# Ledger of designs, part 47: designed miniproteins, single chains, continued (5)

Each design is a single chain, and the fold is of that chain. pLDDT is the mean over its residues in the fold that is shown.

## One batch from the design tools (miniprotein)

Design m17606
Fold by ESMFold2-Fast:
Formats: C-alpha cells, structure tokens, sequence
Structure m17606 (fold): chain A 70 residues (1-70)
C-alpha cells in the first residue's frame, strides 16, 4: 500500500528531525534505529545518495515497512 509506505516515511522523517533537534549526529541517529555504519555506506552507494542522513531515512523506512508486513 503506497499510502501506508508514505505515512511510514513521514513518521521516520519526523523521528529523525526530533533527534537532529536534540543535537544527535547521523551516526547516533543510525545507532538509535539499529543501523550499522556499514549499512549506511552501502545504501549511500546503492542509491547514489549525497547524505548519510538520507541513507538512514531509507534504511529506517525499509525496516519499518518490513516490520509492518510481519
């Protein structure tokens, strides 16, 4: 469901923004979502992303969608 996927993306984006407002780095935000630095680097290369924050967003969204489908 595309609407559910979009909603999950917005929720993850808001969670990342809240962590950024608390002064968290991209690494700390990745750790909060259980994402390894290796996974971030791989996703940046895979999708040609200009920022580690975008890689964290994509990985967190993918995990949350997978969890919702279980």
Amino acid sequence: DEELKLQIRYEVYQEILELLEKGKSAREIAEEFGISPAAVSRKMRELNLPSSFLAVLELAVERRIAEAEK
Scores: mean pLDDT 82

Design m17607
Fold by ESMFold2-Fast:
Structure m17607 (fold): chain A 70 residues (1-70)
Amino acid sequence: AEEFIKLAREYVDKAEQALAEGNLDEAERWIDKAERYVLAALIFEGYTPEIEEVDERVQAVRDALAAARA
């Protein structure tokens, strides 16, 4: 559904901002929400380029958080 991918994108944007500010706990909270909505969109809508782009951004934030916490 259009609502799921829109919410996922908004939460990824918030996670990226929190990460840039050094707020790792906030970044993790937002990226967890984004990931849930990406999965919901993927399950309901199937594979789309839009969903793939957002999922790749989620993985990038996850990797950055892991590196920052190391």
Scores: mean pLDDT 81

Design m17608
Fold by ESMFold2-Fast:
Structure m17608 (fold): chain A 78 residues (1-78)
Amino acid sequence: MEEQLEADILLALAEIHLAVTRLTAKRYPSPELEKIVEETEKLVDEMRKAAQAGDVEKTRELYEKVLELSRKADEIVK
């Protein structure tokens, strides 16, 4: 149960990061940011599947990748 709750929380946080990245891409449209949005969407979809399977370790690994893409998006808008 606790592991499932952790996976669900990480997924929710990743969806928030995706929403922020989408807003950034709308304000600063570029092919590079569009690719980051697409990659983040794919990672969130994979996280949803991992969370549904109760795979907390995979959900954590995918979440770390989402954070990395979020950081890259921030760097582009400097």
Scores: mean pLDDT 84

Design m17609
Fold by ESMFold2-Fast:
Structure m17609 (fold): chain A 110 residues (1-110)
Amino acid sequence: SSLKKLIEEVKKIAKSYGEKMVAALQKGDIEEAIKVLDDMVDKLKDAVDKYVKNEQLRKFIHDQLDRIAAEGKARIEAAKTPEEAEVKGRLMIDSMIEMIERSVELAEGL
């Protein structure tokens, strides 16, 4: 199904870019972490556009990704330690995946 393919691609993107973002956060490289996050959000939006046919649902998911990313960036920048920044980064990624899964599941009734 399109939902299964979307979730597989989203998880693959989150793993690849998430590992790069976390590695940057562990080194205290906030600038690189934010750059990787922006690249990840763009790839997640591309996956959504590829598999989600409903334009209103695509716009909703895009807006939610932008919101989660903005809130996550603020939390990462406010973190007092690399360890805290990593926790905030991982929670942000989990929120993005869960939001996409729930939004598509609710729209398709699955």
Scores: mean pLDDT 89

Design m17610
Fold by ESMFold2-Fast:
Structure m17610 (fold): chain A 89 residues (1-89)
Amino acid sequence: SMEEARKKLEEAQKILDDTKKQLLDLGKRDPSKKDLYLQIAEMMTKGKQSVDDLGKKVSKMDPVEALELATGALETAKALAEWALKKAA
């Protein structure tokens, strides 16, 4: 449904935003890795922008197609966040 698609896109944005905040906090604690954390945090920002742009497009789509794309976006956001936090460890 379109409601499920919207919720998945909101969850994707939240995951990317929360991960960005964690990376920025880690950069404050370890200045030697600050540039690495800033670059990965920028990837989270770009990911959020892509999810936002997708959200604008899916509002005009068939609900089934919208849900498929939103599911893919959420899976991609989760994978990107997991990769980022593993790199930060």
Scores: mean pLDDT 86

Design m17611
Fold by ESMFold2-Fast:
Structure m17611 (fold): chain A 98 residues (1-98)
Amino acid sequence: EEEKKKAEELVKKAKEISGDTLRHANQARREANALGHVDVAEEIGRIGGELDKKTQEYIEKAKKDPSKAEEYLKNVEEFSQKARERIDELLAEARAAS
C-alpha cells in the first residue's frame, strides 16, 4: 500500500519532468522554424515524440511493478536529459547557420 502510493508520486514526477522537456522542445521547434530551419524543427519534434512515447512506456511499467517505480523514474530523467541536450545542440546549429 505504501509502495503503491510512492509509485504514484514517482509517476507524477516523471510526468512533470517529461512535460518540462516537451515544453522546451516546443519552444526550440518554434525558434528553429522562425530561423528558416524547418528540417531542424521537424527533428526536434521527432525527439519530443520519442520522449513522450518512452515516458508512457515507463509509466505503464511502474503501474505493473510499483517496486521498480524509482528505477523507471531514473530512466525517464536520463532520457529527458539526453533529449534536452540533443534539442539544445540542434538549436545551436540552427542559430550558427543563420
Scores: mean pLDDT 84

Design m17612
Fold by ESMFold2-Fast:
Structure m17612 (fold): chain A 74 residues (1-74)
Amino acid sequence: MTLKVSKEMSERLGELVRRIVEERLSPEEAEARIRETYEELKKEHPEISDEVVEEQTRGMTAFVLALLAHQARA
């Protein structure tokens, strides 16, 4: 992964996570938004492989689901 892609991913994902939490999206909606964000990033950076999109989507979805589960227990 390139340094430019890593920075852009961090910025967009940070914004997305904040939005998911604020809007109280369902786990299914959160996963869809995360996947869409990585797909959009891939369109701007064609060097990003499908494997990278899959791996990053899975990891970030797991992280966000953990945050939503924590809020649901409160």
Scores: mean pLDDT 72

Design m17613
Fold by ESMFold2-Fast:
Structure m17613 (fold): chain A 83 residues (1-83)
Amino acid sequence: SISLGAGVKLLQTLLDALRGLREQMEKEGNSDKAANLQKQAEYVERLLALSADPERFIAEIERNYQELLSLSYTVMLELWRLS
């Protein structure tokens, strides 16, 4: 099972990366990708807000763990493409 600290770190890292990629897509004029990245950032922000309730927060992360890992992987590939 994931710890509260690990869950918060995962979501915060993902949020920071999504925000950075969104700004980059906006600069490139890719409004569709920027809009999608903003929507994903809002999803992660809503999950992070649940960290005030650790039991619910952990349950939601564990429920969505594969989706969050997939999103993290996609974000990492896009960051590598830009480097």
Scores: mean pLDDT 83

Design m17614
Fold by ESMFold2-Fast:
Structure m17614 (fold): chain A 60 residues (1-60)
Amino acid sequence: SPEEERKKRLAELDAQYAAMRAEIDATLSPEQAASAHRGLDQLRAREEKIIDEEYEKKKK
């Protein structure tokens, strides 16, 4: 169903962002990491909204 597809895509999105955050924390200074995490928060929120809108249209 569209709802199941949406949940799967959100779980994949969360896994991808968790991996990126871990790499940021491992490679950047605390100051740079804080800035990068804020950027990822904004990007993730935007991607989630796009996914939601996409699956609302698909759901009918």
Scores: mean pLDDT 82

Design m17615
Fold by ESMFold2-Fast:
Structure m17615 (fold): chain A 57 residues (1-57)
Amino acid sequence: APLPPAEEQFKEGAVALARGAGWSDEEIERIRKGDYETQVAALAPLAAANRASAAAL
């Protein structure tokens, strides 16, 4: 199977982060169905939360 484009990989990354953060299946589906801009916006707070959590530990 062909490798997904960079934008699809970014979307799967957002889904993986949301899943790891304990987000609901409904919220994960919204990320999957969202525009590239929506996916970037979703990743920004998740990345910030992950960075803050790592710094706190």
Scores: mean pLDDT 64

Design m17616
Fold by ESMFold2-Fast:
Structure m17616 (fold): chain A 79 residues (1-79)
Amino acid sequence: STQQKMLNDVKKTSDKALDLAKKMSEQGNVDDGLSKAMDLVNDANKKASDQGGPDTALQSGKLGSDTKKKMTDLKNQSL
């Protein structure tokens, strides 16, 4: 349950980060939005890695990788 809660936290943070990047992209601030969104994802992954153990770290890393791919797709579709 603790690992599941941590993974859910990473997923929620990733969703918020993507939403932030999308909103800032709509304002013409794509690079700043992506930078802030990437920081949120990296911080969430670091927290899960430090506190959740090796399996949680691996699963968190996969979620972070998927989110970064979506951010790259967003940048390519920007403006």
Scores: mean pLDDT 75

Design m17617
Fold by ESMFold2-Fast:
Structure m17617 (fold): chain A 61 residues (1-61)
Amino acid sequence: MEVEKLKKEAEDYQALADAVRTAADSAIREGHEDQARVLRAMGDELETRAKELEEKIKKLE
């Protein structure tokens, strides 16, 4: 189903967002503030894209 493909895409974006945020937390612990800021911004954007896909899925279900 088309919904299954959208769910996979949303899961992929969320997983990537989580990984990037974990990397940002590690960068903060190591004193790499600039790197952490960039990673946090990337994570926020990826999570937003995952939520957009989830909203589309809700309208199809």
Scores: mean pLDDT 82

Design m17618
Fold by ESMFold2-Fast:
Structure m17618 (fold): chain A 70 residues (1-70)
Amino acid sequence: EKKEKLLKEAEELIKQANEYAGLAGQYYLQAQELSSDPTLTQQLLDQADQYAKLAEELRKRAEELKAEAE
């Protein structure tokens, strides 16, 4: 039971991480398309970086839960 719960929580975190990674990718693409506006480009890059960091943190947490579940 506990092992199954940890694995389920890890999978949910991976799904959320994938969603944030997707958002980061979208903002990176928008920044490239709007390179003529340096202020807006920087804002989009900052947003992308925030989502990328969240995705990485969630993946690390998921790996920890998987290791605990073993």
Scores: mean pLDDT 82

Design m17619
Fold by ESMFold2-Fast:
Structure m17619 (fold): chain A 118 residues (1-118)
Amino acid sequence: SREERLRWLGRKISEIGDALEERLAGLSREEQLAVLDKVAEEIAKVLLETARELGDEELIEAVEAQMAKLKAAVAAGEDVRSIQDALLSFTAQALHRIAEKDFELAKETAEKIIEIAK
């Protein structure tokens, strides 16, 4: 159901967020930005692979556009928390879209993203 998908999504985004917070903890600002750049790139690769499997051209375009925006923000040395929140927000939107089309594929994609965030 939609309610089950939304509860699942909330749990998975919390898991991704918690893993990323732990990975960033104790790092300098420069190191945090480097980690966020790498994590965003790896998440984008997983999302693009899933989008191509689904034939979702709109999701492919959205992932590429958001990745370019996040990389620009990292390069500009923007606020770490803002970059982290933008990454998590976009990941949630992408996973929700995938889950509406193929819930099992969304679950597999989310688990890959959790491992990337660790």
Scores: mean pLDDT 88

Design m17620
Fold by ESMFold2-Fast:
Structure m17620 (fold): chain A 106 residues (1-106)
Amino acid sequence: SLEDLIKKALERAKKLLEEAKELLEKVEELLKKKKSEELEKLKEELEKLIKRLEEIIEELEELLEDKNLPEKEKLLRIIALELSLIGLEIELERLKKKLEELEKKL
């Protein structure tokens, strides 16, 4: 069902949000120990990623509650949001690798 597709997308988005927030906390802890422009840029990129994930979660929750939107239009919006989530997952993995490289230099 469309409801099941939205619920699965919400689970994925919320998992990515949790991972991004955990990564942000690690970056903030490292910044307390040493000022680093690379860590500050990583923090800014993570904050932007978190904001995008929160926006996607809000839109998915609105789609789940919407009784008026035709099923085909809901499906197209779900597909667009899933594509966005794939892009954000790739970006989060890039940021994770960048943090690992920076931690090895600290």
Scores: mean pLDDT 88

Design m17621
Fold by ESMFold2-Fast:
Structure m17621 (fold): chain A 56 residues (1-56)
Amino acid sequence: AEELAKAAAQGDTDSGLRALIEANIGGGVESAERLGTAMTKGDVEGAIKALKDAGV
């Protein structure tokens, strides 16, 4: 959880994805892909939706 918050604050997509995998949030390959797509588009609301769908 703390590592994900740090990654978000720094805008580090790679560290953010790794933190989600390590937290083993719901086996969420689909949620991880949606988060990655939202981040590449700069869509903050889409990224928040992806995290909510992952159960965060």
Scores: mean pLDDT 59

Design m17622
Fold by ESMFold2-Fast:
Structure m17622 (fold): chain A 77 residues (1-77)
Amino acid sequence: VEEHAKEALKAAEQGDSESALKHLVKVVKESENKEIALLAIGGVLRVIGHLLDGDEEAANKAALETAKEILKKLKEL
């Protein structure tokens, strides 16, 4: 889970919203923590929404913010 969140952050920092989305989906699938899974689901939905609107910059920002929140939450556990 933590590795996928780190890879999502790295991809988002590089402007690769597709790879960031892929890693956030893996966080959803592999997380045993409901709160982390819900954060990742919310982030996935925001990224997809922005991509459907053609706003790659907003999609990338949403992925980056979601990955940071997941990593912050993992440190609190």
Scores: mean pLDDT 80

Design m17623
Fold by ESMFold2-Fast:
Structure m17623 (fold): chain A 60 residues (1-60)
Amino acid sequence: MEVREVRVEPGDTLGSVLERAGFRLPDSARHASDVPLPAGLLATVRGRDGVVEEVDFRPA
């Protein structure tokens, strides 16, 4: 499993954060791509073969 950390910036969505981390949503969850995220969080993205499996958010 690959793990990458990305800081959430103003105007970020789940999709933009995942793309910056080098991952994509599975097709079954692509509708979540446009979900806005609060700035200032640290996103820990876990996935396999470039597809996200888990995202954890915490204060940076």
Scores: mean pLDDT 79

Design m17624
Fold by ESMFold2-Fast:
Structure m17624 (fold): chain A 96 residues (1-96)
Amino acid sequence: MFLEEAKKELEERAERVKKRAIENNDIETYVRVTALLNKALRELEKNKDDEEKVKEILEEALKELERIEEEIERKVERGEKTVFDLMNEAIDKIEE
């Protein structure tokens, strides 16, 4: 019961972060979240009979997902330049 609830919570949180990454064209972060989810689900399955270990794995994975989500929001708020934006800035400097 707890293992299934932990898997569901982790999958739902990861799906939200993945959606946010895609909405911001952050494919690298989407791949990173998918890898994190798959690793965490594997570790949960390996430790399914140890409730304390399952809680530890879930908490660690959720904290990492929160950090990734905050990283996405910081990039969006800061208007961090994409490679395309950097190329346009370089062209503008040449045309002066």
Scores: mean pLDDT 76

Design m17625
Fold by ESMFold2-Fast:
Structure m17625 (fold): chain A 60 residues (1-60)
Amino acid sequence: KNEKIAEIAAEILAKKTSADAKSVKEALLKGIEKYGLEETKSLLTPLAQEAVDEAVKEVE
């Protein structure tokens, strides 16, 4: 489920960038809902794409 991917990716990004995990999670979920997972990833920075890939492996 995309919600768990967004949660884990946001936590990874928050640790690496000092961003607010809750805000990042909400932004990622909104993007995935609007564009889908793959297209949302293509719009992110390389660091954020890597965090999403790690989250997908964690959920899988």
Scores: mean pLDDT 78

Design m17626
Fold by ESMFold2-Fast:
Order: sequence, then C-alpha cells, then structure tokens
Structure m17626 (fold): chain A 91 residues (1-91)
Amino acid sequence: MLEERSREISEKYSDLKLAEAERLVALAKLIISLSEGKLSEEEALKIVEEIARLLREKGTEKITLEDLKEVKGIDEELAKKLYEEYFKYIE
C-alpha cells in the first residue's frame, strides 16, 4: 500500500519525482515509529500527502522546520525529527 501511495503522490503532484515520493513513503513509516502509536499508517499517509503539497508549493529545495510545522497532523517534535531524518537527505 505505501509503495502504491508514492506513485499516486508523484502523479498527483507533477513536479514531485518518484524518488522523492518514495522517500515520503519511507517518511510515513518513520512518522509512525516516532509517534509511538499515536498515528496509524493511514494517518501517516495523509501527513505525507500534505508534505507532497508543501513540496509542490515550495519546490523541492529548502524545506524548513517551520514549513513542516505547517503540515496538518505534525507537531513540533515530529517536525524536527522529520527534518533531521529525511529532509536533510533530499538535499
């Protein structure tokens, strides 16, 4: 399911490449782990879709911690962990 979602995200956002969508799917798995069971797989996927929307708005460069805090369903601690674990690797 998550791998299918990476293609859907890439297709929905034409400026988001498949490799980036695949990273977002891996990020969904990380979100679930970091949330300590607060978020389901489905909820993490919705967050990933919001991140894909943010990537489309900003382009794929220089996503900040503040940008991640704007994503619905992400709190400050989760945003920081996502930035450190994944968005550094997009660069």
Scores: mean pLDDT 66

Design m17627
Fold by ESMFold2-Fast:
Structure m17627 (fold): chain A 88 residues (1-88)
Amino acid sequence: SKEEEARKLAEEMKRILEEGVRKAEETPDPREALEILREAERRAQEIGAKMKPLVDSLPEEVQEKIAKYLEPAARRLERLKAELEAKV
């Protein structure tokens, strides 16, 4: 189903964001850490582009659940990216 496909893409996006943050946090050089986050963001955006037509066709309540599922990982990446950009 479209819902199941969207859910799998959301799970993949979350994994990419979380893995990117983890690798960046383990990287001592702020410039190298920032490049890791930028690559994770780029890959997540590619999945998001594929997911959007599926999500837009789903009921509002399902769209909200997917957004809430991705929000913590996206916020963590955004926060860390801002912190690293201030150091380079």
Scores: mean pLDDT 87

Design m17628
Fold by ESMFold2-Fast:
Structure m17628 (fold): chain A 99 residues (1-99)
Amino acid sequence: SMMKKIVEELLADPEFAAMATLPDESDKEAMAKIENPVSLEEILKKIEEGELKTLEEVKELLEKMVENVKKLYPADSPVVKQAEALLERFYKLVEEELK
C-alpha cells in the first residue's frame, strides 16, 4: 500500500520519533486538552486494519495529530517544529508517489 509505505517512512525517520507515540495516553492533563488523540503508530494500525482507505483520510488524521501537538506544546518548541516538518514531508512523499 502506498499509504502504508508513506507512513512507515515517516515512522522510520528519527526526526519524527516523538510523533510515533505522542500523545502519551498516561498523561491525563494532555488527554484532557485534545479531542480524538491519535499517534503516528495508531495511524499505521488504522491503515493496516483497513479503517483508512485513501490518502485524503490519512492526510486528515495527520493534520489532526499535528493540530493536537500544537495545542499541547508552545509554538516555538522543538516538538511543534518536528510535527510541522512531518506534515511537509508527508505532502512531499505523496507528490513523489503520485508522479
Scores: mean pLDDT 79

Design m17629
Fold by ESMFold2-Fast:
Structure m17629 (fold): chain A 94 residues (1-94)
Amino acid sequence: MNIGTLEFTLNVSKEEAEIIAEALSKIPAVKKVTVEETPNGVKVTIEYDSDKINEIQAVGIAMAVLALVEDARLGLADLEEAAEAFAKQLAEEL
């Protein structure tokens, strides 16, 4: 197993970032998710199995998470429900 790493920053609370991290950690191709508070937001680091998904797919996951956060901020979705549904869908598709 080879490990890829992707880092991105979310404009959310630490509690919200931990909800997202827990949901993402349920995806079999995701091996570890780390959250760290910074002055500019919460930094999320995803360590993924690069034998199962490539860097483009990992970036796609990050972009989808950013979209989910924006939808929740606009009141269009519940963050926890959306994150769990997204993680479940990816776990089924692999």
Scores: mean pLDDT 81

Design m17630
Fold by ESMFold2-Fast:
Parts: sequence; C-alpha cells; structure tokens
Structure m17630 (fold): chain A 71 residues (1-71)
Amino acid sequence: SLDDKIDKKMAEMAEWAISQGVDQKVVDAIVAEMKEDMKAAKNDILKLALALSYFGELYYLARLEQRKREE
C-alpha cells in the first residue's frame, strides 16, 4: 500500500539522517509528527505532500549536519 511505502521510505530516511549526525530525539519527533498527520489524511495526494514535507525536513537537518563538517 501507499502507507507501507511511505513508512518504509521514512524509516530509511530517518536512519540516513541519524547517520549524518541528526539527533535521534529530533528524528523520532519528526517521524511521530508525520505518523499523526498521515492518520488524518484522507487522500493519496495529501499523504504524498505530507510525506515529502517531512522527508524534506529530515534532508534539511542532515544537510545542516554535513555543513558543520565543512568550512
């Protein structure tokens, strides 16, 4: 299902973000927020938009951690 694919991708992105140095508690909070928002979503387009938004948050935080390792 779409929900299963989003959950799998979120787990992969969460693990990747932690590997880049993002705090585990911050990642866990973002995952929890996405799961609550997804429960309220009634159509696939809204679910995809929410997933992309939360994926973007994890990506942004991971990129910030990467920048801290550069000048």
Scores: mean pLDDT 84

Design m17631
Fold by ESMFold2-Fast:
Structure m17631 (fold): chain A 79 residues (1-79)
Amino acid sequence: MDEIKKKLEELLSKLPEEEKEKVWEHVSNISEDPEKSLKNIEKTLENAPEDLKEGILKTAKELGKISQQQTQQMQQQYA
């Protein structure tokens, strides 16, 4: 988690402040709705450089996957 969060923060620092705030808001909702959050991030980054957009989307997707894995693992251990 920490390594992926750090990568995302570094990538977001390259965006204009307005876009950075929007992406960060969507990332904060990634645990609740990963698919919707990723779609919103993609729309926000529509005008960003492709390398940066791809990096942010990939990192956000990894965060969403880890969050879901942790939730599923907890349910199995305490069910």
Scores: mean pLDDT 73

Design m17632
Fold by ESMFold2-Fast:
Structure m17632 (fold): chain A 70 residues (1-70)
Amino acid sequence: SAEEVAAKISEILREAGYGGSLLSAESLVTLAERVLKGEMTPEQAAQVFADLGVPEEVTERIRELLEEAL
């Protein structure tokens, strides 16, 4: 589900030191829903986090997670 994918993204961000501050839980669920519906690619979703200052090693983990969820 989008909620499960959002929770996994939140955990990746927390492990990297970004716990709870970059995007709201509701925004993460919306992002996950857009990817699962094919309205946004995993690469485009990872770019959202890169634009927020998340390093490449973390954004690639998020991209891979989203590709696996499809």
Scores: mean pLDDT 82

Design m17633
Fold by ESMFold2-Fast:
Structure m17633 (fold): chain A 107 residues (1-107)
Amino acid sequence: AGEEKYKEIIEFYEKLKNSLRPDDFNLFLNTTSLQQLDESLQQIEERLKQRKAEAIRRGEDESKVDQIYQDMMDAYKKIADQMRKILENNKQSVILKAQKEIKKKYS
């Protein structure tokens, strides 16, 4: 794979490190297949649905809580779509190399 594709994957993870919760960042950083990506997104969706239900149960404004949930789900789906393109358009060896570099930097 080209050097440019490797750099794009590194930049993707650098942006995710700055924008995601550590647990969610680690889910995407350990994703090496489309199946694992779908499983990671399902785990995030379940967590966000539980947080929404808990907020509503605590008496928070249901419309505002739903808007926050939708905005967060849209953001995670966009990240998942970018990760899907990375998985489809790159050799697994390049992805694993990029993931190892990021893990070494942030371990």
Scores: mean pLDDT 86

Design m17634
Fold by ESMFold2-Fast:
Structure m17634 (fold): chain A 61 residues (1-61)
Amino acid sequence: GLAEAVALIQADPRSGPAAARALGLLSRDTGLDGREAAEVLAQAPGLSEEGRRIVLQLGSL
């Protein structure tokens, strides 16, 4: 879920693999595509500015 995805990114907000895993989990959980999941995750409370940046960058691919 969303909280789990945020926790994965917060553990290492500079990790591309961690952010990619978080996006995949949220996408699977919600049915949204990667870009939509990235937008939802970027708005999540508790996500750092660094985590938000990497999530949006990966979601744009």
Scores: mean pLDDT 78

Design m17635
Fold by ESMFold2-Fast:
Structure m17635 (fold): chain A 55 residues (1-55)
Amino acid sequence: MTFQQLVDQIVATLRSQGQPEVAEQLRQDLTRLDGIDPEGATQRAQQLLDALTTP
């Protein structure tokens, strides 16, 4: 899965939970991290998505 796909899934999940402000903040934070450390940004996005989707 690409970094953009991970970010899009995180944003969609948070928006569906009524947290659009949190979704936008995380998109901005992850995008900034991707500009500095793309590998770390992808790992962070994966961890966040896993945490949000774990029962």
Scores: mean pLDDT 82

Design m17636
Fold by ESMFold2-Fast:
Structure m17636 (fold): chain A 76 residues (1-76)
Amino acid sequence: SPIVRELVIAQMHLIAMSADILLAERGGLSPEEALRTMDVIVARLEELAAKYPDNEEIRRVAERTRRLAAEARARL
């Protein structure tokens, strides 16, 4: 479905930002900027989950993305 495609794209962006955090240690974007961007993506997915409360897949993806953001923050 179109919603599932949007969620997959959002997850790919989050994974790319995780790579950017690693690159920041070698002169890329700052870790703080990467974490701020991750927080925005998490907030967007939580809004989507609230808008579609009957869709378990959307809720699971939002929860997983929140956990990934927390793990990335803990490693910095």
Scores: mean pLDDT 70

Design m17637
Fold by ESMFold2-Fast:
Structure m17637 (fold): chain A 79 residues (1-79)
Amino acid sequence: AEELLREVEEVARRAAELGKEYIRNPSEELKKELEELQKRLTELIKQIEATGDKEAIERAKRFLGEALDEIEAAYKEVQ
């Protein structure tokens, strides 16, 4: 669970940085990268849920929520 949590934190951080870059320099390539990161975060959360570690699940869901909010904000800004 701890290993997966570290990966969730890394991917969430990456998503936030790419989201900021997408707002500054919007491109189809960056949008695709953000979509791939969103898919990866969702997959990691499912893996953490499978461990049954409630504390890890709670932390992972918090990181996912924050990352998804950043991605959604980036998409709205670039309309």
Scores: mean pLDDT 78

Design m17638
Fold by ESMFold2-Fast:
Structure m17638 (fold): chain A 95 residues (1-95)
Amino acid sequence: SPLQELIERLEELRERIRKAKTEKELLDVLDEVMDVVQEAIDLTTNPDIRQQLLQLQKQMQTSFTRYVQKGDLDGAKDVVVTYTQRIIDLLRQEL
């Protein structure tokens, strides 16, 4: 299904986040995660899932920015891993 393909892309991106060693690598992966989340928002017909995806997207971006502004790259990385996992879990509920 299209949702399963998005889940698989997010799982691959989660592994890339874990391997990211620089702020630039982390930002590049975050941009790809945000693109996949937007595709999921556009694809879902479930309004509750759409609202939860929008909230997780906003929270991930806000938390990521906060950690980057503090110079805490490990914290920023953990934010992206944690929110990517939450998004995967949410999308799996639609399968």
Scores: mean pLDDT 88

Design m17639
Fold by ESMFold2-Fast:
Structure m17639 (fold): chain A 74 residues (1-74)
Amino acid sequence: SEEEIELEKIILSIQENPQPYLENPPKLKASPSLVEKLAAKYNVDPKLVDLAYGVWLEQQIESGVEDIKRAVYR
């Protein structure tokens, strides 16, 4: 899916240089259960997924895709 492709790109970017994201974490974040599911799916650290998903959510909301946040948490 487009969501998975975009999220994977963000995960790779954070893996390459995590420090800026740790110093200025995104204001939005996934639920703990969603972080656990995505961390298992991508076989990566849950902290990395939390940061990546927060970045992705902020990008989607800024693009006017407000409702996607609610759909993902169901």
Scores: mean pLDDT 72

Design m17640
Fold by ESMFold2-Fast:
Structure m17640 (fold): chain A 103 residues (1-103)
Amino acid sequence: MEQQIRREAARIALEVAFAGIDTRLQQGLITEEQAEVLRRFAEEFAELAEREGVEAAREEAYKRLPEWSKESGLSESTLRLFVENMAWTFEEAKERLQRLAER
């Protein structure tokens, strides 16, 4: 049950992140190249959150912020907000899924 809940929460967080990236790309706020980097970053975060939980994913993402910043051209502050939004979405989805499984 817990593993299935984490998998679904990770999938939801990734879907929300991709929707946000696509919206920013459509609005001209980021480039196609930046969108591709952010999608990879989101995928790595979601995979780690599914496997080891959100805190492990957050910790690893923060360690790699300088690398992702250089590759994307986005500030570390912008990427930190992106990570926190993904972590929030994952935890909210996980809690909602746990409540549905209990009822």
Scores: mean pLDDT 85

